# Designs tried in a protein design run: designed miniproteins, single chains. Part 59

Each design is a single chain, and the fold is of that chain. pLDDT is the mean over its residues in the fold that is shown.

## One batch from the design tools (miniprotein)

Design m2030
Fold by ESMFold2-Fast:
Structure m2030 (fold): chain A 79 residues (1-79)
Amino acid sequence: EEIEKAKEEAKKLPLDEAAVRSVAYRLLHIGYEVEAELAEKGIPTRADGSVADPEQLRKEAERAKKLAEAIDSVVEEMK
């Protein structure tokens, strides 16, 4: 299970590295949401000039958000 694996991996990291990983997933969440909004308007964001699938991007955004929240909970427990 991806969330459980991410938590387990984060517990093995130093606090600063776990915090960086949480921030990275938060940035991915924001990036996927922005790209989904552009894709919903039919704006091509990919190097090949294609329009991304907004439904898939929304799913990736939700996934990144859940991973960030899971790792953040580990970081808070380590403080």
Scores: mean pLDDT 79

Design m2031
Fold by ESMFold2-Fast:
Structure m2031 (fold): chain A 70 residues (1-70)
Amino acid sequence: MEVKVTATSADPELAEKAEKAGREAVKKTGDPKDGGDAVKKTVQEGGPGAQVTATGEADGYKYTTTYTAA
């Protein structure tokens, strides 16, 4: 399964910081704010190439995580 973390902000430096914080949060917790295991299960049940997008927040920054089935 492929995992991509992105963040958007009017300030590019804040977007980079948010994306980094989001990547670390996903690694440590399996994206608990976005349902973690439930999101992973839904992506896997969709078959290869299925995508689920979820939003989260780490260190006060908002980020988006996209899960793609392998």
Scores: mean pLDDT 62

Design m2032
Fold by ESMFold2-Fast:
Structure m2032 (fold): chain A 78 residues (1-78)
Amino acid sequence: MIEEAEKEIERLLREAAEKGLTAGELADRLDEWRKEKKEKGELTNEAAILIDEEAAMARLMDFMGGYTAKELLEILKK
């Protein structure tokens, strides 16, 4: 489950960067994935915490500087 959440974060971050989405829009997509997994009964506590932390970071980056998903991806590579 946690590996699935990590892959989903990477996939969404990559897609959002390619589409020119904001960090806030990335956070919204992470929240949607979390909700979908919870509704299916597939969400573990570890995966929920990981997704919530990544979404919170993306929302903070959006708030602080209006960062795009591409800029967030560049920060995470450092």
Scores: mean pLDDT 74

Design m2033
Fold by ESMFold2-Fast:
Structure m2033 (fold): chain A 96 residues (1-96)
Amino acid sequence: MELREAIEEAAKKLGVEVDIEEKLEIAEKIIKELLEYAEKTKKLDEEEKERLREAARKAVLGSFGDRELWREGARELLELLGMEEKVPEVDEVLAR
């Protein structure tokens, strides 16, 4: 599923008002920052990079009201980066 489609479906399903373009820009920025950090800090293979992208999508979709899905995605991201202790910081970033 394309990230934009996933965000639009999540917004409709959860019945929340959302600026799709603004949320998409925030999502893309978060994903980009996480991938750049991963490439700098951890040597990830292609399978691990795909898992990181999928975890990021879960986090973005969850940010529209599914707090448990959001936490699942965020935790998977931090585990892949070796930063499980930073889970609370991800809460703050996605609340912006």
Scores: mean pLDDT 61

Design m2034
Fold by ESMFold2-Fast:
Structure m2034 (fold): chain A 83 residues (1-83)
Amino acid sequence: SMVERFTEAAKAAGEGDVEAVLEMLRDPETREEAKDALIVLGALVSPKALKVAEELVSSEEPAAKEAAEKGLEAAKRTEERLK
């Protein structure tokens, strides 16, 4: 299910597992849920998920770069709202 794919991606990102998140972003069946997980954990300013996003912004995979950029932008938006 979409919820199970999201939960798996959120767990991988929250644990700082760059390779697992990258594989999920490469797979068309899990890409959207993995992207959403990086955005949600970015908005929550999850330290390990932000480190995953920081590594993936330099990825040659367009989907990984896009997801990482959106996750980092979500974190920036949250930090600005807390000022």
Scores: mean pLDDT 87

Design m2035
Fold by ESMFold2-Fast:
Structure m2035 (fold): chain A 91 residues (1-91)
Amino acid sequence: SEADQLLYDVDIEIAPDVTNGEVKEAAESIPGTRVLAVSGDLDKTGIDGKTGKPVARLLVAFDSEEAAEEAKKELEEKFKGKVELTKIEPV
């Protein structure tokens, strides 16, 4: 049930040619994963204000802790090294 979902703040280091929308679509394609919010415009690449590096920031609901671990693996594989999940923290 939705009451059993885990909410996470997810920070993703991305290549400069990857957009927030592409990351959102990829994450939403993974079973047990629901994207609730994305920082910035979907057609843009996010930039970290502290480091100046490209970053996507998502609020994500996972059906389980195992679903979160599988989502990390699948996202990193789908983008062939252009994406790295640097932070997955419960909210």
Scores: mean pLDDT 78

Design m2036
Fold by ESMFold2-Fast:
Structure m2036 (fold): chain A 81 residues (1-81)
Amino acid sequence: AMSAAQISALDAAVGEALAWLKERGDDAAARRLGELHESILNNRDNAAAVKANLEEMIALLEEKGLPQSVIDRLRAVLAAV
């Protein structure tokens, strides 16, 4: 199960990523990021589901060229699951 600190860190990183994507008009990526985030929160007690959705989220954000600081924060959440 994800800790409150892990959920808070995820929410902060996702919030920054959503703002970054929306500023660039990438509404499709923003929507997909929101779907992955919701899936993680709905499955927070399922470590395999959390890891799979976090890995897909990281891959999406790396493909879109988000700042490494955001990617590193998501990788830290993934490593702690």
Scores: mean pLDDT 89

Design m2037
Fold by ESMFold2-Fast:
Structure m2037 (fold): chain A 98 residues (1-98)
Amino acid sequence: AAKLAEARAIVARARAELDAAENLEEVRAIAERGLRELVRLIREAAKNREEVLRAIAASLRAVGALIELERAENLEEAKAIARRGLDELLEVLEEILA
């Protein structure tokens, strides 16, 4: 419950910051911070081998999102990539805590 509430607060804050972001560098900074915090929570929540493998997969997914963000050509594309990455990591944590 506590970790899920923290993760939802991280995603809500990151989404609000993304809505206000005016350039690519701001979007990348917001995404890097949010994805890093979510990966930390996923790793802390993982208690068995299956969950640890999911945490590793989530870490790789976060790295993939950051690489895609470096290649983003416009602000709206970057915001979409960041929002998708945050939502996907939140879903992984929800599954681990279910």
Scores: mean pLDDT 88

Design m2038
Fold by ESMFold2-Fast:
Structure m2038 (fold): chain A 87 residues (1-87)
Amino acid sequence: SLKEELEIYKKKVDEAFDKLKAVAKDPNATDEQIREALREFELEYTKAHIIATMLSDEAAFEVTEHAYKKLKEVAAINPKVKDILAA
């Protein structure tokens, strides 16, 4: 069902975020590695958001708010994230 698919993609968003957070915390991480991890996170978010919009506006909003909160968290860990997002 779409509800079961949404739960699977929410987990993928969280997994992509964990990778992004690990890269952001690594003092040896290159700008390219941060960019790649951000692209993976954005891709998984986009997939989850598409499925959520098929369910309801509320589900879509929750996925968007969750992703926004995660991006704020990682930007606070590594200021380079803000620079890459603004480019």
Scores: mean pLDDT 87

Design m2039
Fold by ESMFold2-Fast:
Structure m2039 (fold): chain A 89 residues (1-89)
Amino acid sequence: MSPDLAEVQAWLDALIAQARAQIADVRAAPSVSISRAQQLLRQNDAQLQELDKLEALAKRVGATQLIPPIQEAKALLEENKRLLEEKLA
């Protein structure tokens, strides 16, 4: 694997781990401040945009091995966004 692909994989692994930790924290918290939830929602939206770009690039260059972790990361970020929106309602 090229160094660039290894760096992308490491970034995806870190993002997945961070997203899982944030989901657990949001679920365990009795409440989330509006400012904190809005900050996390902005971070999630930015990360989802980067994942969309990365998925398009991976398909273009034939790095199909990156598609499953990208899709997992996107699903986790969307779940975290849903939980944060529920806490704000």
Scores: mean pLDDT 83

Design m2040
Fold by ESMFold2-Fast:
Structure m2040 (fold): chain A 88 residues (1-88)
Amino acid sequence: DEAELARLRATLERIHEEAVRRFREEGDERPALAVQRGVARAAAEAEAAGLDLSEATVELLRLTLEAVARAARELGVEELARLAEEGL
């Protein structure tokens, strides 16, 4: 679904913007760390599952948002986890 793909991408952009804002304005590294860990975990899971990155873009983005939400909760950044979950 093209609308779902666009929404997932928009959610990831908002998460990135919030992570940059928190770091620059508040000195809080945790959102950026949650994004880095989530993206890395999702990429590893997608590769292990044999997903074609170009064909499974929606599935890859959903895995990424889920992984970012989990990493954000592990780091105590509940607002970032909620932003990711809104995109799912």
Scores: mean pLDDT 83

Design m2041
Fold by ESMFold2-Fast:
Structure m2041 (fold): chain A 87 residues (1-87)
Amino acid sequence: SMMDELDREIDEIEREFLRRAFALLDSETDVAALRAGLEALRQETLARIREVLARYLSPEEAERRLAAIDAGLQEAVDAFVAHAEAA
């Protein structure tokens, strides 16, 4: 179904976000640079997700879905930074 295609595209983008976030965590020794890199990656990821949502959902539904995904990505960024600060 069209919704299965939407879920697949979002899942692929979120998996790429996690792969790139782990690579940043592994390579960046400066916490401020890590946070900046993760925030840039979050903004790039949200822009890609917004484009996908616009192809499948109404503007109102897309904004609600994007807000939920944005909250999850922000929690992930904060968790990666907290992990780096504890190391």
Scores: mean pLDDT 89

Design m2042
Fold by ESMFold2-Fast:
Structure m2042 (fold): chain A 97 residues (1-97)
Amino acid sequence: KLEEALAGAGKVVKKVEDYAFSKGLELEDELSEEQKKELLEVALKEVEKFAKEMNLSEETTKKMKEGVEKAFEESKTVRELLEKVYEVLVKEIKEEV
């Protein structure tokens, strides 16, 4: 159960990373507010898919989305963003499982 959920969280992060790289961004690049908005849309869609696939509660899904939004506000670089998003997803998964 936990191993599958952690793999799913990694998949969410990889989708955000792949999208960032498709836009010509690198891990150490600082994100503009415009870039953060685009990446947040991708991240929230992937979190929604992940939550449905794992049959997570509505409350856990809401907490993950709120945590991801905070990660985007607090992160300066693509790397920091990806790391914080993964940490948020892992925390909520461990509290649910």
Scores: mean pLDDT 84

Design m2043
Fold by ESMFold2-Fast:
Structure m2043 (fold): chain A 70 residues (1-70)
Amino acid sequence: MIPTTAEELAELLEKHVDPNKVYTKEELVEILEKAGLPRSVALSAAEDLFEALGKEEATGKEIIELLRSI
């Protein structure tokens, strides 16, 4: 299940991502799967986040800040 709020997803990612490391969409999918999300849900969440960022790769900090701004 996708976390019910952007804040819940941000809190989950803060536990699993390095804010200074650059992540691709595929790497974010792998992190979300390891955090307990089904692959289909992880793929959808990662696609939505990178579409909103307008980038193919982003730092953990950029991803978390985007989620906190929603």
Scores: mean pLDDT 77

Design m2044
Fold by ESMFold2-Fast:
Structure m2044 (fold): chain A 85 residues (1-85)
Amino acid sequence: MEDEIARLERELAEQRKKLNELAKTGASVEDIEKLIAEIERLRQRARELGYTDLANEADVLLAFAEIMLYTQKLGDERAAKRAAA
């Protein structure tokens, strides 16, 4: 009855928008981890429904979010080392 595909597409598009906003404004590790968790939830749902293309799109977004998480953790570590010096 409800269009689950359209809902997943909209939710995934919102996560992509959030990822782009965090990339522009700067993001905390916590904000990026929350984004990753939400994309993982959407990926799992797409896989359960057999929507392979949506699951693959979510995998690509996860790769970008994980890169962002890694770079933010490196930045935080570098800032902590500067504060300690």
Scores: mean pLDDT 81

Design m2045
Fold by ESMFold2-Fast:
Structure m2045 (fold): chain A 94 residues (1-94)
Amino acid sequence: MMSVEEVYEKAKKEIEEKVAKLEESGKRLGKSLSPLEIAELVIQYGMQQALNSDIPEHQEAYIKAGIDVAKEISGEENTEKALKRIKKALEEEK
């Protein structure tokens, strides 16, 4: 019923709002996250939202939104490093 594009746009907006709040909180606490740490958190947030959906196409949209936001904020290199680290962590926990 909800299109994949609508789910992607909603997910991207929610992730961007989470990043904005995280950056604001970091400034208030005198802490800064590295681009790699931001990329890892953004991708993990997208994956967590995907797990809350029972529709495969919606799950893919959430994951893609997380990756795309990570690329926009942290760059492609940091996003690739974050993805490799997340994949290793998931494989080691199983």
Scores: mean pLDDT 78

Design m2046
Fold by ESMFold2-Fast:
Structure m2046 (fold): chain A 76 residues (1-76)
Amino acid sequence: MIVATLTLVDGSTVTLEIPEDASPEEVAERIIEAVGFLPGLAGIYLGLARLGAEISPEALLRAAQKGLEIEREIAK
């Protein structure tokens, strides 16, 4: 399994446990459950996966973290 810690827009953290074979949709659902929404960059990666791009769970989690970081910088 993949264990990932995401830093939220408010600076708090949440930890996710995701199967390595999880689909992009399943990874997105777990992100939404933990964060409350799907960060924009993660949404773009999910869209690419739906178009046939090979997006790993780790890639989608990194996109979510980068999206949260961008939103946090904009909110400052």
Scores: mean pLDDT 82

Design m2047
Fold by ESMFold2-Fast:
Structure m2047 (fold): chain A 80 residues (1-80)
Amino acid sequence: SAERLALLQTLEAEMLALAEALGKADAFTRQPITSVAEGEAALAAFEAVMRELYAQMSEEEQKRFLELLAQIQERLAALA
């Protein structure tokens, strides 16, 4: 779906913006998203990296990460 691909591209940008705001952008290797599968893989990779860094985060940073994950799941479910 073109709509799902566009959403995944938007979500990657939002996830990278959060990583930058938390000073963790250097932990991510950005890959181009040209398909739904690539977008879903990018979201999974971001979650995996952030979960590895979770124990090193402040309580406020942990809260922001979990809130973003919840928003991502809600927005993706709305297209299913």
Scores: mean pLDDT 77

Design m2048
Fold by ESMFold2-Fast:
Structure m2048 (fold): chain A 74 residues (1-74)
Amino acid sequence: MRSVLETRLASIRRQIDELRPLATGEAQRYLDRAQELVRQAEEYLRQGDYEKAKQLLEEAEYYLTRAHKLIVEG
């Protein structure tokens, strides 16, 4: 479980970094939210709370997808 969640966290961080220079306005706010959720998920992973970490990563993926859509369609 931990290794899978760590891989998801790393993937989300990479995608945020790749989209950051392309993001303005609402897309930037969604990336900021995703980044904060990833930070919280990392803290829960360090504590061994895999259920909470998973939920936060799923929410981060939602905001990442929303940001990506705005960048592509904007």
Scores: mean pLDDT 85

Design m2049
Fold by ESMFold2-Fast:
Structure m2049 (fold): chain A 74 residues (1-74)
Amino acid sequence: MTPRQRFVALARELERAVDTLSFEEFRARAVALAGTIEDPAERAAFIEHAVGLAALAGVPEAQIEALRAEMEAV
C-alpha cells in the first residue's frame, strides 16, 4: 500500500467513526490509528484531519486540544 492509499484508508475509517461513534470512542480510535503511522509528516496530516472532523462535529476546543496532544504523544 502506498502512503497515499494508507492515508485515504485511515481517513475513511475516521470519517466513518465520527458519524457513528461517540466522541470518546472516536478519540480512542483516532489515537490508536495515529500510533500506526510511522512517518511524521503523514501522522501530522492525519492529526489535522482528525481534529478537523471533531471541529466540524461541534466538539469543544478544549477536547480538540486534548485529542491533538494525545495523538502527537503516540
Scores: mean pLDDT 78

Design m2050
Fold by ESMFold2-Fast:
Structure m2050 (fold): chain A 91 residues (1-91)
Amino acid sequence: SAEEEERRRQLAGLAQQVSRILAEAVEEGRISLEELEEAGARLQAAFDDPSASLEERVEVLREVVEEVLPRLSPEQQERLRELIEEAERIV
């Protein structure tokens, strides 16, 4: 449906925002470039899968965030938590 396509686009936008925060963390030396590339590959696989539900996409986004969250700055942690909360509201 058009509504589901719009929700998928909104989730993709949130995934892009997550990737930007993770890139900032790489520049700060908090996570490795390899971890960023691994996270990006997982997000791409989930978001490029037409059979993946909105809930499954949110779950992958949450898992990616949770793996790195403790190593990020308090500001980055807050931004990521807000993005996950927004993603959960879309579903």
Scores: mean pLDDT 87

Design m2051
Fold by ESMFold2-Fast:
Order: sequence, then C-alpha cells, then structure tokens
Structure m2051 (fold): chain A 87 residues (1-87)
Amino acid sequence: MDSSRRARDYLDSQGMPVASQLAGRIAQYLVDVYGFDDDRAFDLAVRISRIIQDSARNNVSIDDLIDRIQRDVGMSRSTINDILRYI
C-alpha cells in the first residue's frame, strides 16, 4: 500500500494536519530515494513528523531536532539531515 497516503491519512485522523503533510513527503522520499518498504517508510515518516511538530512548539534548534529524531528512530544524522532538506 502507498505509505505516503497511509501516513497522511493516519496523522490527519489524529488532528495533526501539519505533521500529516510532512509525513506524506517523508514516506515518499524514504521509498523513492532509500528503497524502504511501505510499512517501514510509514512508521518512520509518522514518528519523524510527530517529532518535528512537537519540536516546533518547544522552539527547538535544528541540531536538537536532529538529535531527537536520531534517538527515537535510530537513523544516521546525515540521513535525517537529507530528509529535513527535502521537506
């Protein structure tokens, strides 16, 4: 199934419209650029987008945002930075 649509629909149902749009883009990027399967791309996109939305409310720096994402999802800093530059 399309991970981009699934991630968007899920977060929209949670009342998170900004995270919903980000998750759709992140999931598509993970599938297209990194070759992730839809289930993995969905999980990672939802988690990353929720962290981005939460961090925006707390006035977190970009470096602290990358650290938080890395701790939660276990991806490299370079991969996270590539995702953040794409969206």
Scores: mean pLDDT 82

Design m2052
Fold by ESMFold2-Fast:
Structure m2052 (fold): chain A 91 residues (1-91)
Amino acid sequence: VRKVLEEIRRRIDEELARNPDDEALRRAAELSRLVIKAIEALLEGDEEKLREYIRKILELLQEAGVPSAKLTEEEIEKLKERLEKLLKELE
């Protein structure tokens, strides 16, 4: 799993370097990096860091106008469950 996350991060950085003026790509890259950090925190069992990264993901989605992206305990827990399912699928 960790090697897959490092490869995804590398590819994101390469795409940003090729398209530095793309605002949408920049936002997508920031979101993707936060998702990777959240998965890494989940793998480490660091509940506090996991919740911190989930809040940052929801903040970015809220700024992008996603109506369901609210900084509530319910939405934090739902995103955590989605990340846990994604991690299971990557194994």
Scores: mean pLDDT 72

Design m2053
Fold by ESMFold2-Fast:
Structure m2053 (fold): chain A 82 residues (1-82)
Amino acid sequence: VAKTIEEKLELARQLKNLGKYEEALSVYEEILKDPTLSNNSVLYDFVGKKVEDEEKTKLYDQVVKDHRETVAKLKELGVEVK
């Protein structure tokens, strides 16, 4: 079963907290590629409730921010990000 966006975001944050920035980056990139964050698709939370557009936009903005911070951290550690 595919993880929800919120479950993936939590996983990415846990990986980041463990210092696994490359693995966290991969998860953030997977979330950002999810079309439910764009094109007015319905997004569901991890309990199966429909997420409102305001919450969806806030979630997307948070993922973009976390992704940028993770990229910056990897570059700080001397890891090439591509």
Scores: mean pLDDT 68

Design m2054
Fold by ESMFold2-Fast:
Structure m2054 (fold): chain A 61 residues (1-61)
Amino acid sequence: MEEAERIARETARRLYGKLSEDSIAMQAMMEVLKAKGTNATSDELRRAAETARRTYAELAA
């Protein structure tokens, strides 16, 4: 779980200003799948999307 959140935060920070919030959330999930493959759980993917959106909101504030 912590690794998925880290990947999501890094992805949102890297892509902020380049992609929309929805695209960043999707990219964060793809990066978790890329890093963990079949070991990625649906809960980790959901958490990655949530963390990416939260990080995007923090950067937009």
Scores: mean pLDDT 82

Design m2055
Fold by ESMFold2-Fast:
Structure m2055 (fold): chain A 82 residues (1-82)
Amino acid sequence: AEEILEAGRRLAEALRAGDLAAAEEAAKRFGKAVEKLSGNKQQADFLVDGLIRLGRTQPPQVAADTALAVARALVEEAEKLA
């Protein structure tokens, strides 16, 4: 859970800065944290692709806020399963 929040925060920082290369690397790290939590590589890969697209299409602040909201939602779902 904490790994997802940390990875999500790193991704949000890169997205807010408008650094798409850093955001892509941070999104891959976020995907690995999601895969570790869920055991679902397909879901993790889908999220990585979606977050990279978000950084390319949305204003930096909106992309950053959305990435943090996704990270928090994933932690809440994981807590329900625990």
Scores: mean pLDDT 77

Design m2056
Fold by ESMFold2-Fast:
Structure m2056 (fold): chain A 62 residues (1-62)
Amino acid sequence: KAEKYAAALAEFIRQMPLSPRQLSQLFRDELGVELSLATAARLLALERAGGDLEGQLIRLLS
C-alpha cells in the first residue's frame, strides 16, 4: 500500500514545480504528515538529481 502511494506521489512531484513550502503544505493537508522545510527541500533536490525519490517516500510514509 505504501509503495503504490509513494509511486503516485513521486510522479506528482516530478510533474509539478513545487517549492519546499508547497511540498510541506501538501504533506500536511493530504497525508496528515508534518515535513520540515529542510526535509521537503531534500526530497525536491533528490527528484532534480534523478535519485530514489520513491524509495525515500516509502521510508518516510512507513
Scores: mean pLDDT 75

Design m2057
Fold by ESMFold2-Fast:
Structure m2057 (fold): chain A 110 residues (1-110)
Amino acid sequence: SKEEIIEIVEELIEQLEFILKTLEENKDAPKKELQETLLALLDVLIINFEKAKEYAEKLNDKETVELFEEVIEKLKEAKKAVEEGDFEKAREILEEMLKKLKEFLKKLKE
């Protein structure tokens, strides 16, 4: 249902915000420790988006599927940036995706 998609998007937004908070609060942490933490969090978030996409596909919600596909690809780019130690690039990608998800959520609630 639309209400279930809203709840899923809200939960995914909260998970993404947690990753951004982890990045900001740990910017002075040892690089390897921050990388390992962020990679684990991004892997879980990617899995959660893939599951959410499968659910949207079952609902024939093409707009939500297309958004989740784009976010998944961008999260994989953010993961690569983290692996390369480019935390600034990862932050920028994650902030862009967060903005896009929040705009989508706003439209769903209209």
Scores: mean pLDDT 89

Design m2058
Fold by ESMFold2-Fast:
Structure m2058 (fold): chain A 79 residues (1-79)
Amino acid sequence: AQRLQIRQGLASLTPRELEIAELLAGGMTNKDIGLQLGISESTVKSHVSSIYAKLGVRDRAELADVIYRHTILSAVEAV
């Protein structure tokens, strides 16, 4: 099920990769993410490639969809 796959995929991310994934889903550029986290843009790009591979997504739009579905589920569980 897609819901279970999203949960498991996000659980496979390191804390740094999860932070980067959420910032990407929020529309930040790799450069802005690097500035926010104190790392280089090239390091962000490496993490983005790893995130895409771990989540099985092909692009930023699919990543944003995965993160937003997870955020909606977490918000429902929190309230």
Scores: mean pLDDT 72

Design m2059
Fold by ESMFold2-Fast:
Structure m2059 (fold): chain A 65 residues (1-65)
Amino acid sequence: MTIEDLVREAERLGLSAEEREILVRLYETRGAEAAFQLLANRRAAGSRAPGTAEELEEFRRRLEA
């Protein structure tokens, strides 16, 4: 529920520092629910930390939506 919980879960999933920064920004702009929902979607997809520019752009697009 807190930013600390969000960062801890992202670290557990192996997300990169940039992806964690995007999640923190999402938490600040859209609230905790949106940030945790994005994180849950990544976990459900079975994805580890994205290594491609396309996956990072998808994260940014979700933040901006």
Scores: mean pLDDT 68

Design m2060
Fold by ESMFold2-Fast:
Structure m2060 (fold): chain A 61 residues (1-61)
Amino acid sequence: MSLEEQYLQAARDYAEREKVPEELTEELLARIREAVAAHADDPERLDRELQRLIMEMLERL
C-alpha cells in the first residue's frame, strides 16, 4: 500500500471511529489527496500537513 493509500485508510478509520459525517469525511479525503499531490517531493512537510488536516477534522466535531 502506498503512503497516500495508508493516509487515506487511516483518515477513513478515524472518520468511522469518530462518527464524522460523510460530507466532512469527503472533504478530508480530498484535502489529503491535494496535500500528497502538492508536497510529494517534501515528505516532512507532507507528514506535518496530513497531521494538521486530521487534527483540524477532529476539532470540527
Scores: mean pLDDT 75

Design m2061
Fold by ESMFold2-Fast:
Structure m2061 (fold): chain A 69 residues (1-69)
Amino acid sequence: MAQEDAEALEKLYNELSKDDARSLAVAGGATEADLNDAVLSKKAFAYALARSFGYSEEDAQRVAELFAK
């Protein structure tokens, strides 16, 4: 489940504009320093989307870790 969700999030990340992806990463708690780090910006983006899908904080964190690797 978490791996399938990470793959779906990668698809969405590639379909979104850089500005939309940045806005979602900020909503996920990313700082400006995090946005300059590809791994941390991806984690924040995936976390925000997983939470918007109704996932628990723990499940959203797992999806974010799988997406950012």
Scores: mean pLDDT 70

Design m2062
Fold by ESMFold2-Fast:
Structure m2062 (fold): chain A 56 residues (1-56)
Amino acid sequence: SSTLRKQTRELIMEEASLTIEFMNAVLQGDFEKADELRAEADKIAAQAKATIDQIR
């Protein structure tokens, strides 16, 4: 459905943003923040996968 496609696009973009923040945290040596951002990105990735599975 169009709603699931929009939700999937938004989740993919959020995961991308979190990945950029993760890379910046690593570059700054803030590994605690990097670990938190990685965990959050993985959670969003799982949600995106679930919506992708519903679209097909």
Scores: mean pLDDT 83

Design m2063
Fold by ESMFold2-Fast:
Structure m2063 (fold): chain A 85 residues (1-85)
Amino acid sequence: DDSARRDALERVRRLDAEARQLEERAREKLELGDYYLQLGQKYLKEGDVESALNYFGLAGRYYVEASELRDRAAKLRAEAAAIRA
């Protein structure tokens, strides 16, 4: 049935598009995490331990958010792959 095949292809496209958006958001979170990690390392080198710990905390939170977004994207990619099979 061409209709069922068309619906399946459209679902795959939607899942891939949503996964791509989540992957892009994850990249933004990783970049923020890396930025705050570098900032924390800079303050630690300058002897500002309190600022360093605050920035390391921010970096950790962004890395967790990025990991969660990547996991969600991977699940959508797996669902799309199962539909293609």
Scores: mean pLDDT 90

Design m2064
Fold by ESMFold2-Fast:
Structure m2064 (fold): chain A 81 residues (1-81)
Amino acid sequence: VSPEFRETVLRLVGLLTGARSLGLRPLSEEEEALVKRAVVRVLDAEPDLQFPAASEIPELSPAEAVAEVRRVMARLRALLA
């Protein structure tokens, strides 16, 4: 996988973990499945890679946190196009 794809997936997983810790569900079931497939691709290429447990979302409101997740998800979709 490309470094850009890998970094986008890592950031998205961290942001999603942070958002879920706040009780937020910013992605649809289809988008969650797409993220899972992207994670599998990264781990298949780099099986010893460890994903961050959570990303800090300092100074972001819940709405801003959702917007950031949506932005990174759009980036992932663009990389998969």
Scores: mean pLDDT 76

